# Designed miniproteins, single chains, continued (2), part 35

Each design is a single chain, and the fold is of that chain. pLDDT is the mean over its residues in the fold that is shown.

## One batch from the design tools (miniprotein)

Design m5138
Fold by ESMFold2-Fast:
Structure m5138 (fold): chain A 160 residues (1-160)
Amino acid sequence: HMHEEIARQARALLERSLELAEEMEELGKELEEAYKNNDKKKIEEIKERVKERLKLARETIEAIKNGDPYLPLYGLTVSPELMEELQKILPEAEELLKKAEEKLKNSKTVNDLLSAIGSLRQFELLLAQQALIALSKYSSPEEVEELAREFRERVNRLVR
C-alpha cells in the first residue's frame, strides 16, 4: 500500500465534502427564498433533498463505526489508514448528525429545517478538515499548504 493512494483518497474526500458543504449553504439560501415566496412545493422538495442527504450521512457514519471501507455519502472507498483518521472525529460527527436528524424530524418551522441544513454543513466541514489532516501525513508539505489555503478560502465564503 502506497502513501500516494491514501493521499488521493483524502483529496477526493476533501473535495467531495467541501462541495457538499457548499451545496448545503446554497440549499439554505434556496429555502429562505422559497419561504419568503410562500413556495410550499419548493420547501417540500428541499426537505426531501435534506432527508436524502441525512440518510447517506447516517449510512457513512455507520460505515466508519463498523470499519466498512465504502462511504456512501461520498461514493468513495477508503484505506484502513484513512478510516483510522475518520474514526478520530466520530463522536463530533455523530453529534452533528444527531442534531440534524432531530431538527428534520421536528421541522415545524423554516428555522428547524435551516438548523438541520446548518448541522449537515458543519458535518461536511468536519469531514473536510479531517481529510486535510490525513493529507498532512501522506502528502507533501507544499500540497498540504495549498489545499489548506483553498479550504480556508472556501470556508470563509460560507459565512452568512
Scores: mean pLDDT 89

Design m5139
Fold by ESMFold2-Fast:
Formats: structure tokens, C-alpha cells, sequence
Structure m5139 (fold): chain A 150 residues (1-150)
């Protein structure tokens, strides 16, 4: 009982850090001037969410918290992409694809951590599907913005 509560607190702390870092990335995307710093915050956020998935592995309840955090991460990532593209389509596209790659790689590792345990495997598969859809959405937004810039 105490061990599960300690794991929950760790997962919630990592999720809180990840989403705070993603909100900072969105602010930087809206400014348009610090897109390299935006990508660093996305990288830090993705690492924290991956760490949360590792701690959550074997607990379906904790894995569901990670999945919901990944859904919110994907939403903030889409909004950061839209904001970056609106400021400068070419530079915004370049940095948005870098953010998509970071998200894809980190969430693939997070999904693998959940999939390695039978109790969290169904959540891991849902995380993998969410990741694929979110990356495809970002790639579509980039393609549309670059087409409009022609």
C-alpha cells in the first residue's frame, strides 16, 4: 500500500514537471524567437513522461495517468506546432518536426516499458496508437503550412 502511494507520488511529480515544461514550450512557440529553447523544453518534458512510464510499468492505474498525460502532452505539442508555424512557416516547420521526432522516440520507449509488463501492456498499446496519431497530425500541419507559404 505505501509502496504504491510512493510510486503514485513519483509518477504525478514527473507528469506535473512534464506538463509544466510543455506549457513553457508553448509560450516560447508563441513568442517565435526562442524555438531552440522550445525544443529543449519538449525534450525535457518527454524525458520526464518516459520516466513516469518506467515507474508506472506493472500498475494499470499509474499507466492510465501516464496515458492521460501523454494525451495532454500531444495537445500542447499540437498547439506549440500551430503557434510556431504561424510565426514563421519555414523555421516553425523545422522545429516542429524536431519536436515530433522527440515525442515519437520518447513515447515509443515509454510504450515499450508499459508493453514489457502484461498488466500494463494494453495501456502501452494505446500510448503507441496515440503517439502515431499525434505525430501524423503534426506532420500534416507542417505540410499544410509549407504549402500555403509557396
Amino acid sequence: MEELEERRLTVEMLISSALSQMRKALELAKSGDKLEEMVKYVGDAAQNLYSAAVVAAGSPELAELVLRAAEEFARLLREATEAALAKNPVEGARYSLRMADIFRDSMARAADALLANPETAPVGERLRELTERAVEEIERLVEEALREAE
Scores: mean pLDDT 90

Design m5140
Fold by ESMFold2-Fast:
Structure m5140 (fold): chain A 77 residues (1-77)
Amino acid sequence: TVVDELSPVEKAVLLGLYERGEATARELAEATRLSVSTVSRALRNLEAKGLVERVRRGRTTYYRLSEKGLKELEEAL
C-alpha cells in the first residue's frame, strides 16, 4: 500500500483528514501540532500521490482524502 511508504508527517496529515473529513492546512497544523509550512509540504506530496484532493471555497483551500486515499488508508489501518 502507498500509505505504508509515507513519512510519519504524511501519515499524521492523512489521519487528520480522515478524522475531520475536510480541513485547511492551518486546521491540520493545529490538530497535528506541526507548522503550517510542514503540513503544506506534506499536503503537496500527498496530492501528487493522488491520496488528497483540493477543494477551493472562495479564497480558502480545503483538503480532503481522495477516493484512492480513503481506500488506501482504510486498508493500512
Scores: mean pLDDT 84

Design m5141
Fold by ESMFold2-Fast:
Structure m5141 (fold): chain A 62 residues (1-62)
Amino acid sequence: SREEEAFKKFDKDGDGVITAEELRDYLTNVEGMNPSDAFVERIIRYYDKDGDGKVDWAEFVA
């Protein structure tokens, strides 16, 4: 699915989890952005229902 393809682009290590560092790296090197720490954290928190600071596949598609 599109969501699965998008998730794999963020999850560079293929561990099934997106961290704030992986998201920041993607936004910086792929999208050419200069995201603030607050912006990255807000995106993670939007998907991170468990509050562990990471986004797994189930949280991403929920």
Scores: mean pLDDT 70

Design m5142
Fold by ESMFold2-Fast:
Structure m5142 (fold): chain A 126 residues (1-126)
Amino acid sequence: SLSAAELAAINAADADGRTPLHRAAAAGDLERVRELLARGADVNARDVRGLTPLHLAAAAGHLEVVRLLLEAGADVNATSTRPDDIGLTPLHLAARAGHEEVVELLLEAGADPNAKTKAGLTPADL
């Protein structure tokens, strides 16, 4: 069993609001993502921009990390909250970066292909 201090450390956010799970997802560290989720990491934790680990994995094209986060209950339609980035979903970030296999996986998982940012941009516009 994990101590309260170990649980707090698993979900500890840096100055950007990024948890260990955000950093592991951005890095494509599949085994670290699996370890953190097994230890009670918040799969839907939001950084200062409202980005989740799923946003960061999708932006980086880490297909197997995206799959693992979705299996762990990640919100496929999570939206960014900063004024300049309002309404960005994981699908917007994957499409913008050209990560076709991640785009397909997100759509299969129920991502909204018609989701619009504050600027009126859909994933297809990126």
Scores: mean pLDDT 86

Design m5143
Fold by ESMFold2-Fast:
Structure m5143 (fold): chain A 66 residues (1-66)
Amino acid sequence: SEAELEELARELSRLTGLSPEKALGILRAAQGLDEAGIELLARLVSKETGADEEEVLEFLRRAAAL
């Protein structure tokens, strides 16, 4: 649901330092990707923000499952 996705975005925002709106955009992008795309996106977000790659990956996988 959108409410669950928005909650994940707030948590990802806190982890990465990105705005909730930017985090929400990343999570929505993950919903359109296969596993390889999700793994690549997690690596890129981790590199850009300094957040732990495995923690970012967990958020993206949770979003893709919604």
Scores: mean pLDDT 88

Design m5144
Fold by ESMFold2-Fast:
Structure m5144 (fold): chain A 60 residues (1-60)
Amino acid sequence: APYLARALVPLPKTSDDEVALREGELVEVLEETADGRWLVRSLTTGEEGWVPKSVLERVE
C-alpha cells in the first residue's frame, strides 16, 4: 500500500522522469525499486516522478 514520506533536502527536477521537491515536502510513495529509487507523488503539486530513496524519510 502507498505510504507517506518527507523530503530531507530540496530536490530540483533535472530530468523529465523526476519530481521537484522542497525540503520537508510530503510525498506519497507509490513504488520502490531495488536500485534505490522510489516513484513518488507530491502532495503539494500532484506531480509524479522518481527520486533517490536517500533524500526521503518515511513518515510513521
Scores: mean pLDDT 79

Design m5145
Fold by ESMFold2-Fast:
Structure m5145 (fold): chain A 73 residues (1-73)
Amino acid sequence: AVERTREYIVELVKEIKEEAAAASDETVAEGRSLLSDETLRRLAEEAGVSPDTVAAAVALREEEISAHALELV
């Protein structure tokens, strides 16, 4: 479950990379509150983007990520 959720988030970040990179500082801050700095760093490394881009992507797609995680159970 954890590994599949991570793979999903990495692919999602890659898919919406431009949208996430253009996100507001408020959206980035929201995403940073949802994940630990360590998790953001690891996801950023795997997706090849900045931690801020990962934070923004997670904030923008929080509902979709939660729904997908439930489908993996």
Scores: mean pLDDT 76

Design m5146
Fold by ESMFold2-Fast:
Structure m5146 (fold): chain A 119 residues (1-119)
Amino acid sequence: IEEILTSQDSQGRTALHLAIEIGDGETVLLILDYLQKNPETLKKVINAQDNQGQTALHLAVLKSKENEELAMQVATFLLENGADVNAQDKFGNTPLHLAARNGNLDIVELLLKYGADVN
């Protein structure tokens, strides 16, 4: 199961990336529960970037427009467990840039609490 969770597909996506992109809250929460109990696996996937340079945190923020409750839960877990709040995608966008575009104030405040750069 560790190999499945740490592997990246041809687009650089982990199982966590895919579950968030699909918006399958049950699968996302199951993966997060496993990662919480398996810190070495968590460390390998928490800041993994897909071929667009997007981390799980980027994808959670993007999903806030469709499911804010799931996005807040996922983003909070990732930030509490060492997600890079200032990770840049291929276009130079941080999670804060994406949250600001979405107009999600709760996620903006969460990212700032965890040290998001405001430059």
Scores: mean pLDDT 85

Design m5147
Fold by ESMFold2-Fast:
Structure m5147 (fold): chain A 74 residues (1-74)
Amino acid sequence: LEEAKRLLEEAVEALENGDVEKAIELLRKAAELAAPTDPSTALLAREAVKAAEEGDIEQAKTLAEAAARGLRAR
């Protein structure tokens, strides 16, 4: 799960830098890594992908940040 959190944090940075394509790749990878252990975090990451694909960068960033915070749960 450390790798999934790192990918989510890198995705937020990519969104802030306007690199939407890189952010989508990172979010998809984070969702795949999180899915077996934390399906709620995986769902947030998938919703962030959808928002980014639709051009809603602020929503994508918010969802990615929420997913990264979810991985702090025990």
Scores: mean pLDDT 79

Design m5148
Fold by ESMFold2-Fast:
Parts: structure tokens; C-alpha cells; sequence
Structure m5148 (fold): chain A 71 residues (1-71)
């Protein structure tokens, strides 16, 4: 129900991406989703993470996640 722009979602992720490498952890992703007022369950977030985590290292490319949320 929240109409956020791609840039606003990206900016929220960038606050947790201190290294500037385009990746955040699963815990940081859950924190961002909570901060954006999204009512996703941990199970739903884990499913999204699994779809976005192509490297299997627990690091999420948030650019792909931003595209998923705005699709």
C-alpha cells in the first residue's frame, strides 16, 4: 500500500550499504523492509532473498530487489 519510488527504496538500502558495493545482509534487508512500513513475514522476505541471492553467500544485491519491488 506504500507508493515508494525506486530511488526512495534504493536510498533506504544505501543507508545500510556502508561499503558501497551494492549488497546488504538478510538482516539489513529485513530492517529496511520494516522501516518502509512493509508487512512482509520473515518467510516472505526469505523467499525474496533466495530469489535475489544468486551467489548464495547471504548478501543481497539490492538493485535487483528494488526492481522486484517496483515491477
Amino acid sequence: AVKLSEEEIRDAFKQFDKDGNGYISAKELRTVMRSLGQNYTDEQVDEMIRMADLDGDGQINYEEFVKMLTA
Scores: mean pLDDT 69

Design m5149
Fold by ESMFold2-Fast:
Structure m5149 (fold): chain A 147 residues (1-147)
Amino acid sequence: GPVFTRLHVAALTGDLERVKELLAAGEDVNARTPPEFALLLEGELLTGLTPLHLAAYYGHLEIVRLLLEAGADVNARTTTTGRWGGATPLHLAAYYGHLEIVRLLLEAGADVNARDREGRTPLHLAEEYGHEEIVRLLREAGAVEYP
């Protein structure tokens, strides 16, 4: 079954050199966290996280870069059944205001209009939390307003 891997730990803790070593050793870049591991976000426990979700959540820019170069699924979706179900790394980066991570994810082909379970896009999150530079970047990348 899914396991909390060494690559998840390295992505979570910002251990750049350990990420390099583990990717070179053939660790699964797209491994999902087990149900026993969750991140708390707005009172919800997020599950089914990839290393890319963890790096985007914690703002580890160079780890995001390495994971994308290693073939991480830029559009990986959380498996939680709550409001953050179907959240992508781009949703997390936009929520937390990680501008350069948003830029890297968009360059890697992130779906700028991806919708979580509530129909929220990364643009909705950036607007709600006042990340004006991210709002501009998402709009330049083709983000659309849904009614």
Scores: mean pLDDT 89

Design m5150
Fold by ESMFold2-Fast:
Structure m5150 (fold): chain A 67 residues (1-67)
Amino acid sequence: EKEEEYERAFRVFDRDGDGYITPEELRENAGMTDAGVEQFLAEADTDGDGRIDFEEFKAYLDKRENA
């Protein structure tokens, strides 16, 4: 199920298990460029707090899948 896939993907980025993905984790764990991080946050970070929780992450993946 997609929920399990989202959890697995989220765990890859959220190495501390604090429930948030930060720009630092995207750069360090995914090897994303500054431009890639900015684009990802612009799409996923709807609160503008500079980090992504699990709900925002699922919403982002759902948008990309149904786009």
Scores: mean pLDDT 71

Design m5152
Fold by ESMFold2-Fast:
Structure m5152 (fold): chain A 72 residues (1-72)
Amino acid sequence: MVTPTEVRILQLVARRPLTNAEIAKELGLSQGTVSRHVRRLKARGLVETTKSGYVVIADEEAVAQAIYEAAK
């Protein structure tokens, strides 16, 4: 199960690729907090990070399913 914070990260990144710093600014979190959540999302195969530091959706179907399950 993804947390409400992770759902917000997935929704932001689904609109466009964002860095950890940009996600932190949008959500009012520290970059360290964002990096921990992004690491968990990467472990689930939901997001990937580019060499330039952008967080991108890795699997749109899995992301949609994870958001749906978190909303129940």
Scores: mean pLDDT 82

Design m5153
Fold by ESMFold2-Fast:
Structure m5153 (fold): chain A 130 residues (1-130)
Amino acid sequence: LEDLDVNARDSYGRTPLHLAAEAGDLELVKWLLEKGADVNAKDDYGRTPLHLAARAGHLEVVKYLLEQGADVNAKDDYGRTPLHLAAQAGHREVVDYLLSQGADPNAKDDNGLTAADIMAANPDARRPQL
């Protein structure tokens, strides 16, 4: 089967670039973007490939996506940026890199939480949706 549509969507609205970014497959990410994949494509939850790479902690994929024009401050359907998802997952190196690339540290999700609020969550006062 030839002619992979690089912008084809699965049942969750995810493109091949979303899946490659979540998997940390940098070579596939590069190939897909060279073939015209939309770097800022949103899935059915409003998530971009950058959201998925940041959540998974794939720093080299995060770097490459940002170099290719990924929106560092893109919000999903819950108001979460890639910075929020990296903070929630505990990927400090990704958090530090996103901040260096212009991620808004004061951006609030739909629960009114910044990335710093998520990271500083007190274990004795745990909230849902970390």
Scores: mean pLDDT 85

Design m5154
Fold by ESMFold2-Fast:
Structure m5154 (fold): chain A 75 residues (1-75)
Amino acid sequence: MEIFKLFDKDGDGTVNKDELIAGLEELLGRPLTEAERRFVENALKVFDKDGDGTLNKEELEKFLRTVLPEIYEKF
């Protein structure tokens, strides 16, 4: 399965914070907790090498492998 396509709802080739949160909530089948949202926001800043507030495909794969290995293992 193309994991990037699950998060890139707009098809623009990048995943912003809102798309990332929405995709994670869809994969988990529940809303993110406040702590999980803060973790996602902090991780986005670490993996966002361009500083534009979005993740490209390579950055998203690194994020998921590091932050959500359980979800990454399913792909």
Scores: mean pLDDT 70

Design m5155
Fold by ESMFold2-Fast:
Structure m5155 (fold): chain A 79 residues (1-79)
Amino acid sequence: MLTDRQRAFRIALGGRLGEIRRELGLSQRETAEILGVSQATVSRLERGEIAPSEETLKRIIEFEIDYGVKQLKEAVDKV
């Protein structure tokens, strides 16, 4: 069984993923395509029902970094 710490991490990670997705105006299906997983996996991750695999976690981190880089590029392009 996962620890309370791991459970809290799943809930926090899923909530943040859902926030970024909504900020970008993306559906769960579109986010699934970006992360290379199924839409059902994105839905379960956002609900904190499952822990991401190491590979899925890496893809989520890459997605969050790419989102941050894209926002920075859009800000810089105004100069």
Scores: mean pLDDT 74

Design m5156
Fold by ESMFold2-Fast:
Structure m5156 (fold): chain A 100 residues (1-100)
Amino acid sequence: SELLEAAYEGDLEKVKELVENGADLTAQDDVYGWTPLMIAAMFGHLEVVKYLVEKAKEEGKDIELVNDMGETALHLAVFFGHDEIVTYLSTQLEKPVPPR
């Protein structure tokens, strides 16, 4: 998936282009069920995380999807130590931060 690859690279311009052309924000890979938001959160791409969260809200889509391991984007941000993303996602979801 081009959207998953763009999220991995932190390419905000490419993420915007793909989403505006109809790419599915909730797309999951065929290996572990990774979403674009999970990948961006795992690799510390704050600007991509913000864009995907706002677009998901606009489209009424769930941002708390889980991968095959039961992990959300917030879980991954906590585990990989991306404190700004943890703060952002926690304020957007109004949920307690999961333990590391």
Scores: mean pLDDT 80

Design m5157
Fold by ESMFold2-Fast:
Structure m5157 (fold): chain A 70 residues (1-70)
Amino acid sequence: VHPVIERLVERARKLVEEAYEAGKISKEEYEKAMKLLEEAEEKARSAEELYSKLLEVAKIIGVPGSAFAP
């Protein structure tokens, strides 16, 4: 796994977990977001493709895509 991809996925994973623990998203939304992150880590061929998948996760948890940026 590429270090940059791993770091971005880890940050997104933490945001999804925090949203679920705070009661902001349902269990179904949590599972969907986590599945998208697993797919992003395994299948993303570029940083742009990875970021596109992270934006889908951002929409699920109700945060702006910039929340995943450094």
Scores: mean pLDDT 73

Design m5158
Fold by ESMFold2-Fast:
Structure m5158 (fold): chain A 60 residues (1-60)
Amino acid sequence: GAIREAFSAFDFDKNGTLSTAELGSLMRSMGQNPTEAELMAKVEEFSDVEGFTKLVRELV
């Protein structure tokens, strides 16, 4: 689906998880400016496809 396609676009290293840098880029592209601590907390929860789906639903 569209969410998996978006996840793949931001998964630059193709490891099946998002890094802090990749998640930061995504959130900034959506008009967010997370702090480093907030971003580290989010990456622990939202680095996989299921977590990414939840994050997208929170932001839109």
Scores: mean pLDDT 69

Design m5159
Fold by ESMFold2-Fast:
Formats: structure tokens, C-alpha cells, sequence
Structure m5159 (fold): chain A 55 residues (1-55)
């Protein structure tokens, strides 16, 4: 649910987990592909995939 994703994003920001928070916001909330999120974040697609799994 979108409200659950927003809560996860807020928790990740509060914990200082900026990479995971950004990946969740771009992929899960904004609906971008992992490749598009990786390009916007300046990281690899594999890094985005790992961040989403940790979130």
C-alpha cells in the first residue's frame, strides 16, 4: 500500500539509511524502473536492487 511505502521511506530517512530511502521513493513510490532510479541516484542497478531488499 502507498501509505505503508511512505511509512517505510520516513523510517529509512530517520535511521539515516539514505540509499534505501531514495531507492524506495524512486522505484516503489514514484514508479521508476530500477535502471531509471540507479541513473538518478548515480549508482548501479544492482545497488538499487540490494537497497530495496534491505528496506
Amino acid sequence: KEDELDAIYAKLLDEGRLLEAKAVKLVEIAGLSQKEAAEKMGVSVKTVSRALKRA
Scores: mean pLDDT 79

Design m5160
Fold by ESMFold2-Fast:
Structure m5160 (fold): chain A 100 residues (1-100)
Amino acid sequence: SLEEELRKQLKDALDKFVNYLKSKLSPEAQKKIDEIYKKIKEAMDDPNLTIDEFVEALKKGLDEILEIVRKENPELTKEAESMRDFLLEQAEKLKEIIEK
């Protein structure tokens, strides 16, 4: 289904985003990002969460990751913000399909 394809695309994009940032950050920051990403994945797979609650959890998690990037590697901030915006756009497309 279109929903399954969009969910897969979002998961694939999140994996690429997280792995890319982790490659540029300290082991301590990598651990924190892994904990945040685990929470995002748990929200994606939680059948009791609404799509709005998932999108909110995603926004919060991505903002926490960006805060880590800004502190440890500020040169990556604009690139990370662009990737975040793309991820949120994909989540909004998923929301539109589910709510229609």
Scores: mean pLDDT 85

Design m5161
Fold by ESMFold2-Fast:
Structure m5161 (fold): chain A 83 residues (1-83)
Amino acid sequence: AEELLARARELLAQGKLDEAERLYEEALRLLERELGEDHPEVARALEALGEVYRAKGDMEKALELEFEAGVRYLKAAVDRVLA
């Protein structure tokens, strides 16, 4: 997942938004499988994917992803308190 995230960030910086989107989606799927949906790394990947959609002008999708990232950060924080 780390290599996919690094490459996706590089593509986003280059303005290659569709390629960055695909790599972030792939990294997100791997992170959800390995770490669970409510892990902070999963929330970070959702936040990054939201930035891609914002750059593409899809503000509705960007806001949905940013909101979902916030929810998953909150769940991760609750899990830490309950541990």
Scores: mean pLDDT 78

Design m5162
Fold by ESMFold2-Fast:
Structure m5162 (fold): chain A 74 residues (1-74)
Amino acid sequence: AIEYLEKAIEALKKGDTKTAVEYAEKAVELLRPLVAEVPIAYRAALEALKAAQKGDTKTAIKSAEIAIKELRKY
């Protein structure tokens, strides 16, 4: 999940919103079965996906970074 969130951030920094959405969707899919174990990471990844879909690059990057930080605790 961390690697997909990092790739999503990279795509957002390059202005490639379509690729960012695809990687964020993959991260959310990987975290969905783990929502009970990592609820904050799942919520942050989902917010990153929603922000990327809206073109809100700043919020998408911030939310993806929060998800990565939370996942690094495990």
Scores: mean pLDDT 80

Design m5163
Fold by ESMFold2-Fast:
Structure m5163 (fold): chain A 61 residues (1-61)
Amino acid sequence: PKIIAIALKDIASDNPYFLNFKKGDKLEILKEIGDDWWLVKSLKTGKEGYIHKGSVKVVKE
């Protein structure tokens, strides 16, 4: 099953390794890679990148 998170804030970074998103965007969690970082995919754009876990709220289903 997909694990979905909702963005809590806007993030804009010039680093291509990190995913940019807007508050309210839906992100699919693909992998947890450490204490603070998750690999996610934007459901809006289809782009993948790393985010800080504190930037999103997981929707539990």
Scores: mean pLDDT 80

Design m5164
Fold by ESMFold2-Fast:
Structure m5164 (fold): chain A 123 residues (1-123)
Amino acid sequence: SALDEELLQAARDGDVEKVRELLEQGADPNAADAAGMTPLHLAARYGHVEVVRLLLEGTETQPGADVNAQDTSPLYKLTPLHYAATIPDKKVSEEVIKILLEHGADENAKDGFGKTPADLKAA
């Protein structure tokens, strides 16, 4: 829906206030784009710490996002934790990883190539 598309964009942009507004309006926190990326995938990929926190905590009208959602393009099966591991800013990467793990992210999740988030982490 248009509401779900706006949520995906707001999560990508790190717009915390817009994400909260859209969730309160009934946007699906598990909405997926054509690549199977959810708002949580996008927030984790771009290092938007407060959006990651908001999506996982949920609202009174919407439950928390699926912390272990897998994308589908092209057979990557990446979770939000895989994307968090690839954030170039080490401090931001560590903060996002911590929040995801506190909400039950599977640190042993394997992508379509058999790689865990730790295998993708910048050295």
Scores: mean pLDDT 85

Design m5165
Fold by ESMFold2-Fast:
Structure m5165 (fold): chain A 96 residues (1-96)
Amino acid sequence: SLNEQLLEAARNGDAPLVQQLLDQGADVNAKDADGNTPLHLAARNGHLEVVRLLLRYGADVNAKDNDGNTPLDLARANGHDEVVALLLEHGADPNA
């Protein structure tokens, strides 16, 4: 599906493919089996430009995966300081 392709593109940091899939109607807030949205996967892997793009298309900055982690939690856990800063600028709850 377009949603499965979007999740994989976000995990891989493929910003041009992410944009193409979103323009084709992929759900920016699609969830995988673990409750990860594209924003969770991009944030976990430090893909700054994909994070920026997903936020532009209305990604839920405070979405929780099945473990209760937000994209901000995953970026912090993996030391992606620029992604942390970008998420906070876009309304991520620092206490979530």
Scores: mean pLDDT 92

Design m5166
Fold by ESMFold2-Fast:
Structure m5166 (fold): chain A 90 residues (1-90)
Amino acid sequence: FEAARNGDLEAVRAALAAGADVNAKDAEGRTPLHLAAEEGRLEIVRELMADPGADPLAKDKEGLTPADLAYENGHLEILKVIAEEVEKKR
């Protein structure tokens, strides 16, 4: 999902509607949610977290979750959104 990194919300929505795996991992073990969180794409993060199959606790090859990447890159609103959605799924 390069669209998640680039902030292309419509491309993310189209891919999910076409049956793309919301948890697909790239060469670094990163999911679309990792990429959106790293780049500060708040609307993409919300869209991905709305998918009931999304795994917000997935770890990349460095052992980092999407929330860890949001924190490391100073995207505190994204960190908050991920934490709130994780709590709702419990």
Scores: mean pLDDT 79

Design m5167
Fold by ESMFold2-Fast:
Formats: C-alpha cells, structure tokens, sequence
Structure m5167 (fold): chain A 75 residues (1-75)
C-alpha cells in the first residue's frame, strides 16, 4: 500500500472513532482533504499535510476540520 493511502486509512479510522454517530461527516472531511492534497505540488508536501492532520485529529475532530478549512482557503 502506498504511504499516502496508509496515512489516509489511519486518519479515516481515527476520525471514525471520534464521530461514530455520523459516517457522512467523516466522508465529507476526507473528500475535502483529497481536494487539498491534489493542490499540493509534491508527495513530500502531501505526506507532511497528512501527518499534521493525523496529529490534529488525535487532539480533536474540530482541530482536523479547522486545519483542512485553512489549507483549502489558502488556495
């Protein structure tokens, strides 16, 4: 499995545990995340953003959503 796919799977599992009652919320967040990743020019930058999102998700779901919104707004 590619490193990016493995990180995405870990992020999805972590978010799912924090939002057990709303799977659509997790799916929506992952779609937004995929859009942000597609805007990044290198795989290294994509992995760095993934690591930041995983760390934010460990602190809380809202932290992860805020980071994604910020990254999307900058583009």
Amino acid sequence: MEEIEKRRAELKELLRKHTADDPERVDGLLVAFDTVLAMLPTKEEQLEVLDRLIEAAKQGYDAATDLIAELGRER
Scores: mean pLDDT 71

Design m5168
Fold by ESMFold2-Fast:
Structure m5168 (fold): chain A 66 residues (1-66)
Amino acid sequence: SPRVLAVATEDFTAQTPEELSFRKGDRLEVDMSRRVDADRWWARSLATGAEGYVPADLLEDTGGEA
């Protein structure tokens, strides 16, 4: 599946078990094949290995493959 590297621009706290919490500056691998919509992406934290849905507007694409 195509994955891209992204960096969190803000802190986020998961509201559901399917969401991923992260902090500003965290590096995430976004799985573009599992994207639900424009505002919600599936990502894995490189710091913790945890996966879940994240708000796309809090992430900056670094232009790199994961």
Scores: mean pLDDT 77

Design m5169
Fold by ESMFold2-Fast:
Structure m5169 (fold): chain A 120 residues (1-120)
Amino acid sequence: SQALNRALLEAAEAGDAARVRELIAQGADVNATLGQAYGSSRYDTGLTPLHLAARNGHAEVVRVLLENGADPNYRLTPEDPDSPVAGLTPLDLARLHHASPEVIALLEEAQRRGVVPRPP
């Protein structure tokens, strides 16, 4: 549901971890983008709930989103490919927007876990 995905993006931006949990339990897409949620594919920057929580330093929301399958490697895709935010991950946004040590550590660990090495 676009309405559930919009509510998730708003809750993640606000740092409302309890509301984020409720919306995920209701079937909100943890990897929904802002453009998809508002029905604008032309201006979809690829901005996810994890990008919003990371940018705003909401460590508990970051943790909840990662525990529920948020992609820590999702890259922003603004309409202008020369935009300074093009290709930024949630970790890049956290560093750019005041680098909370807890948020940085959570996102660095999640990016490392996204590559499961095949055992020899």
Scores: mean pLDDT 77

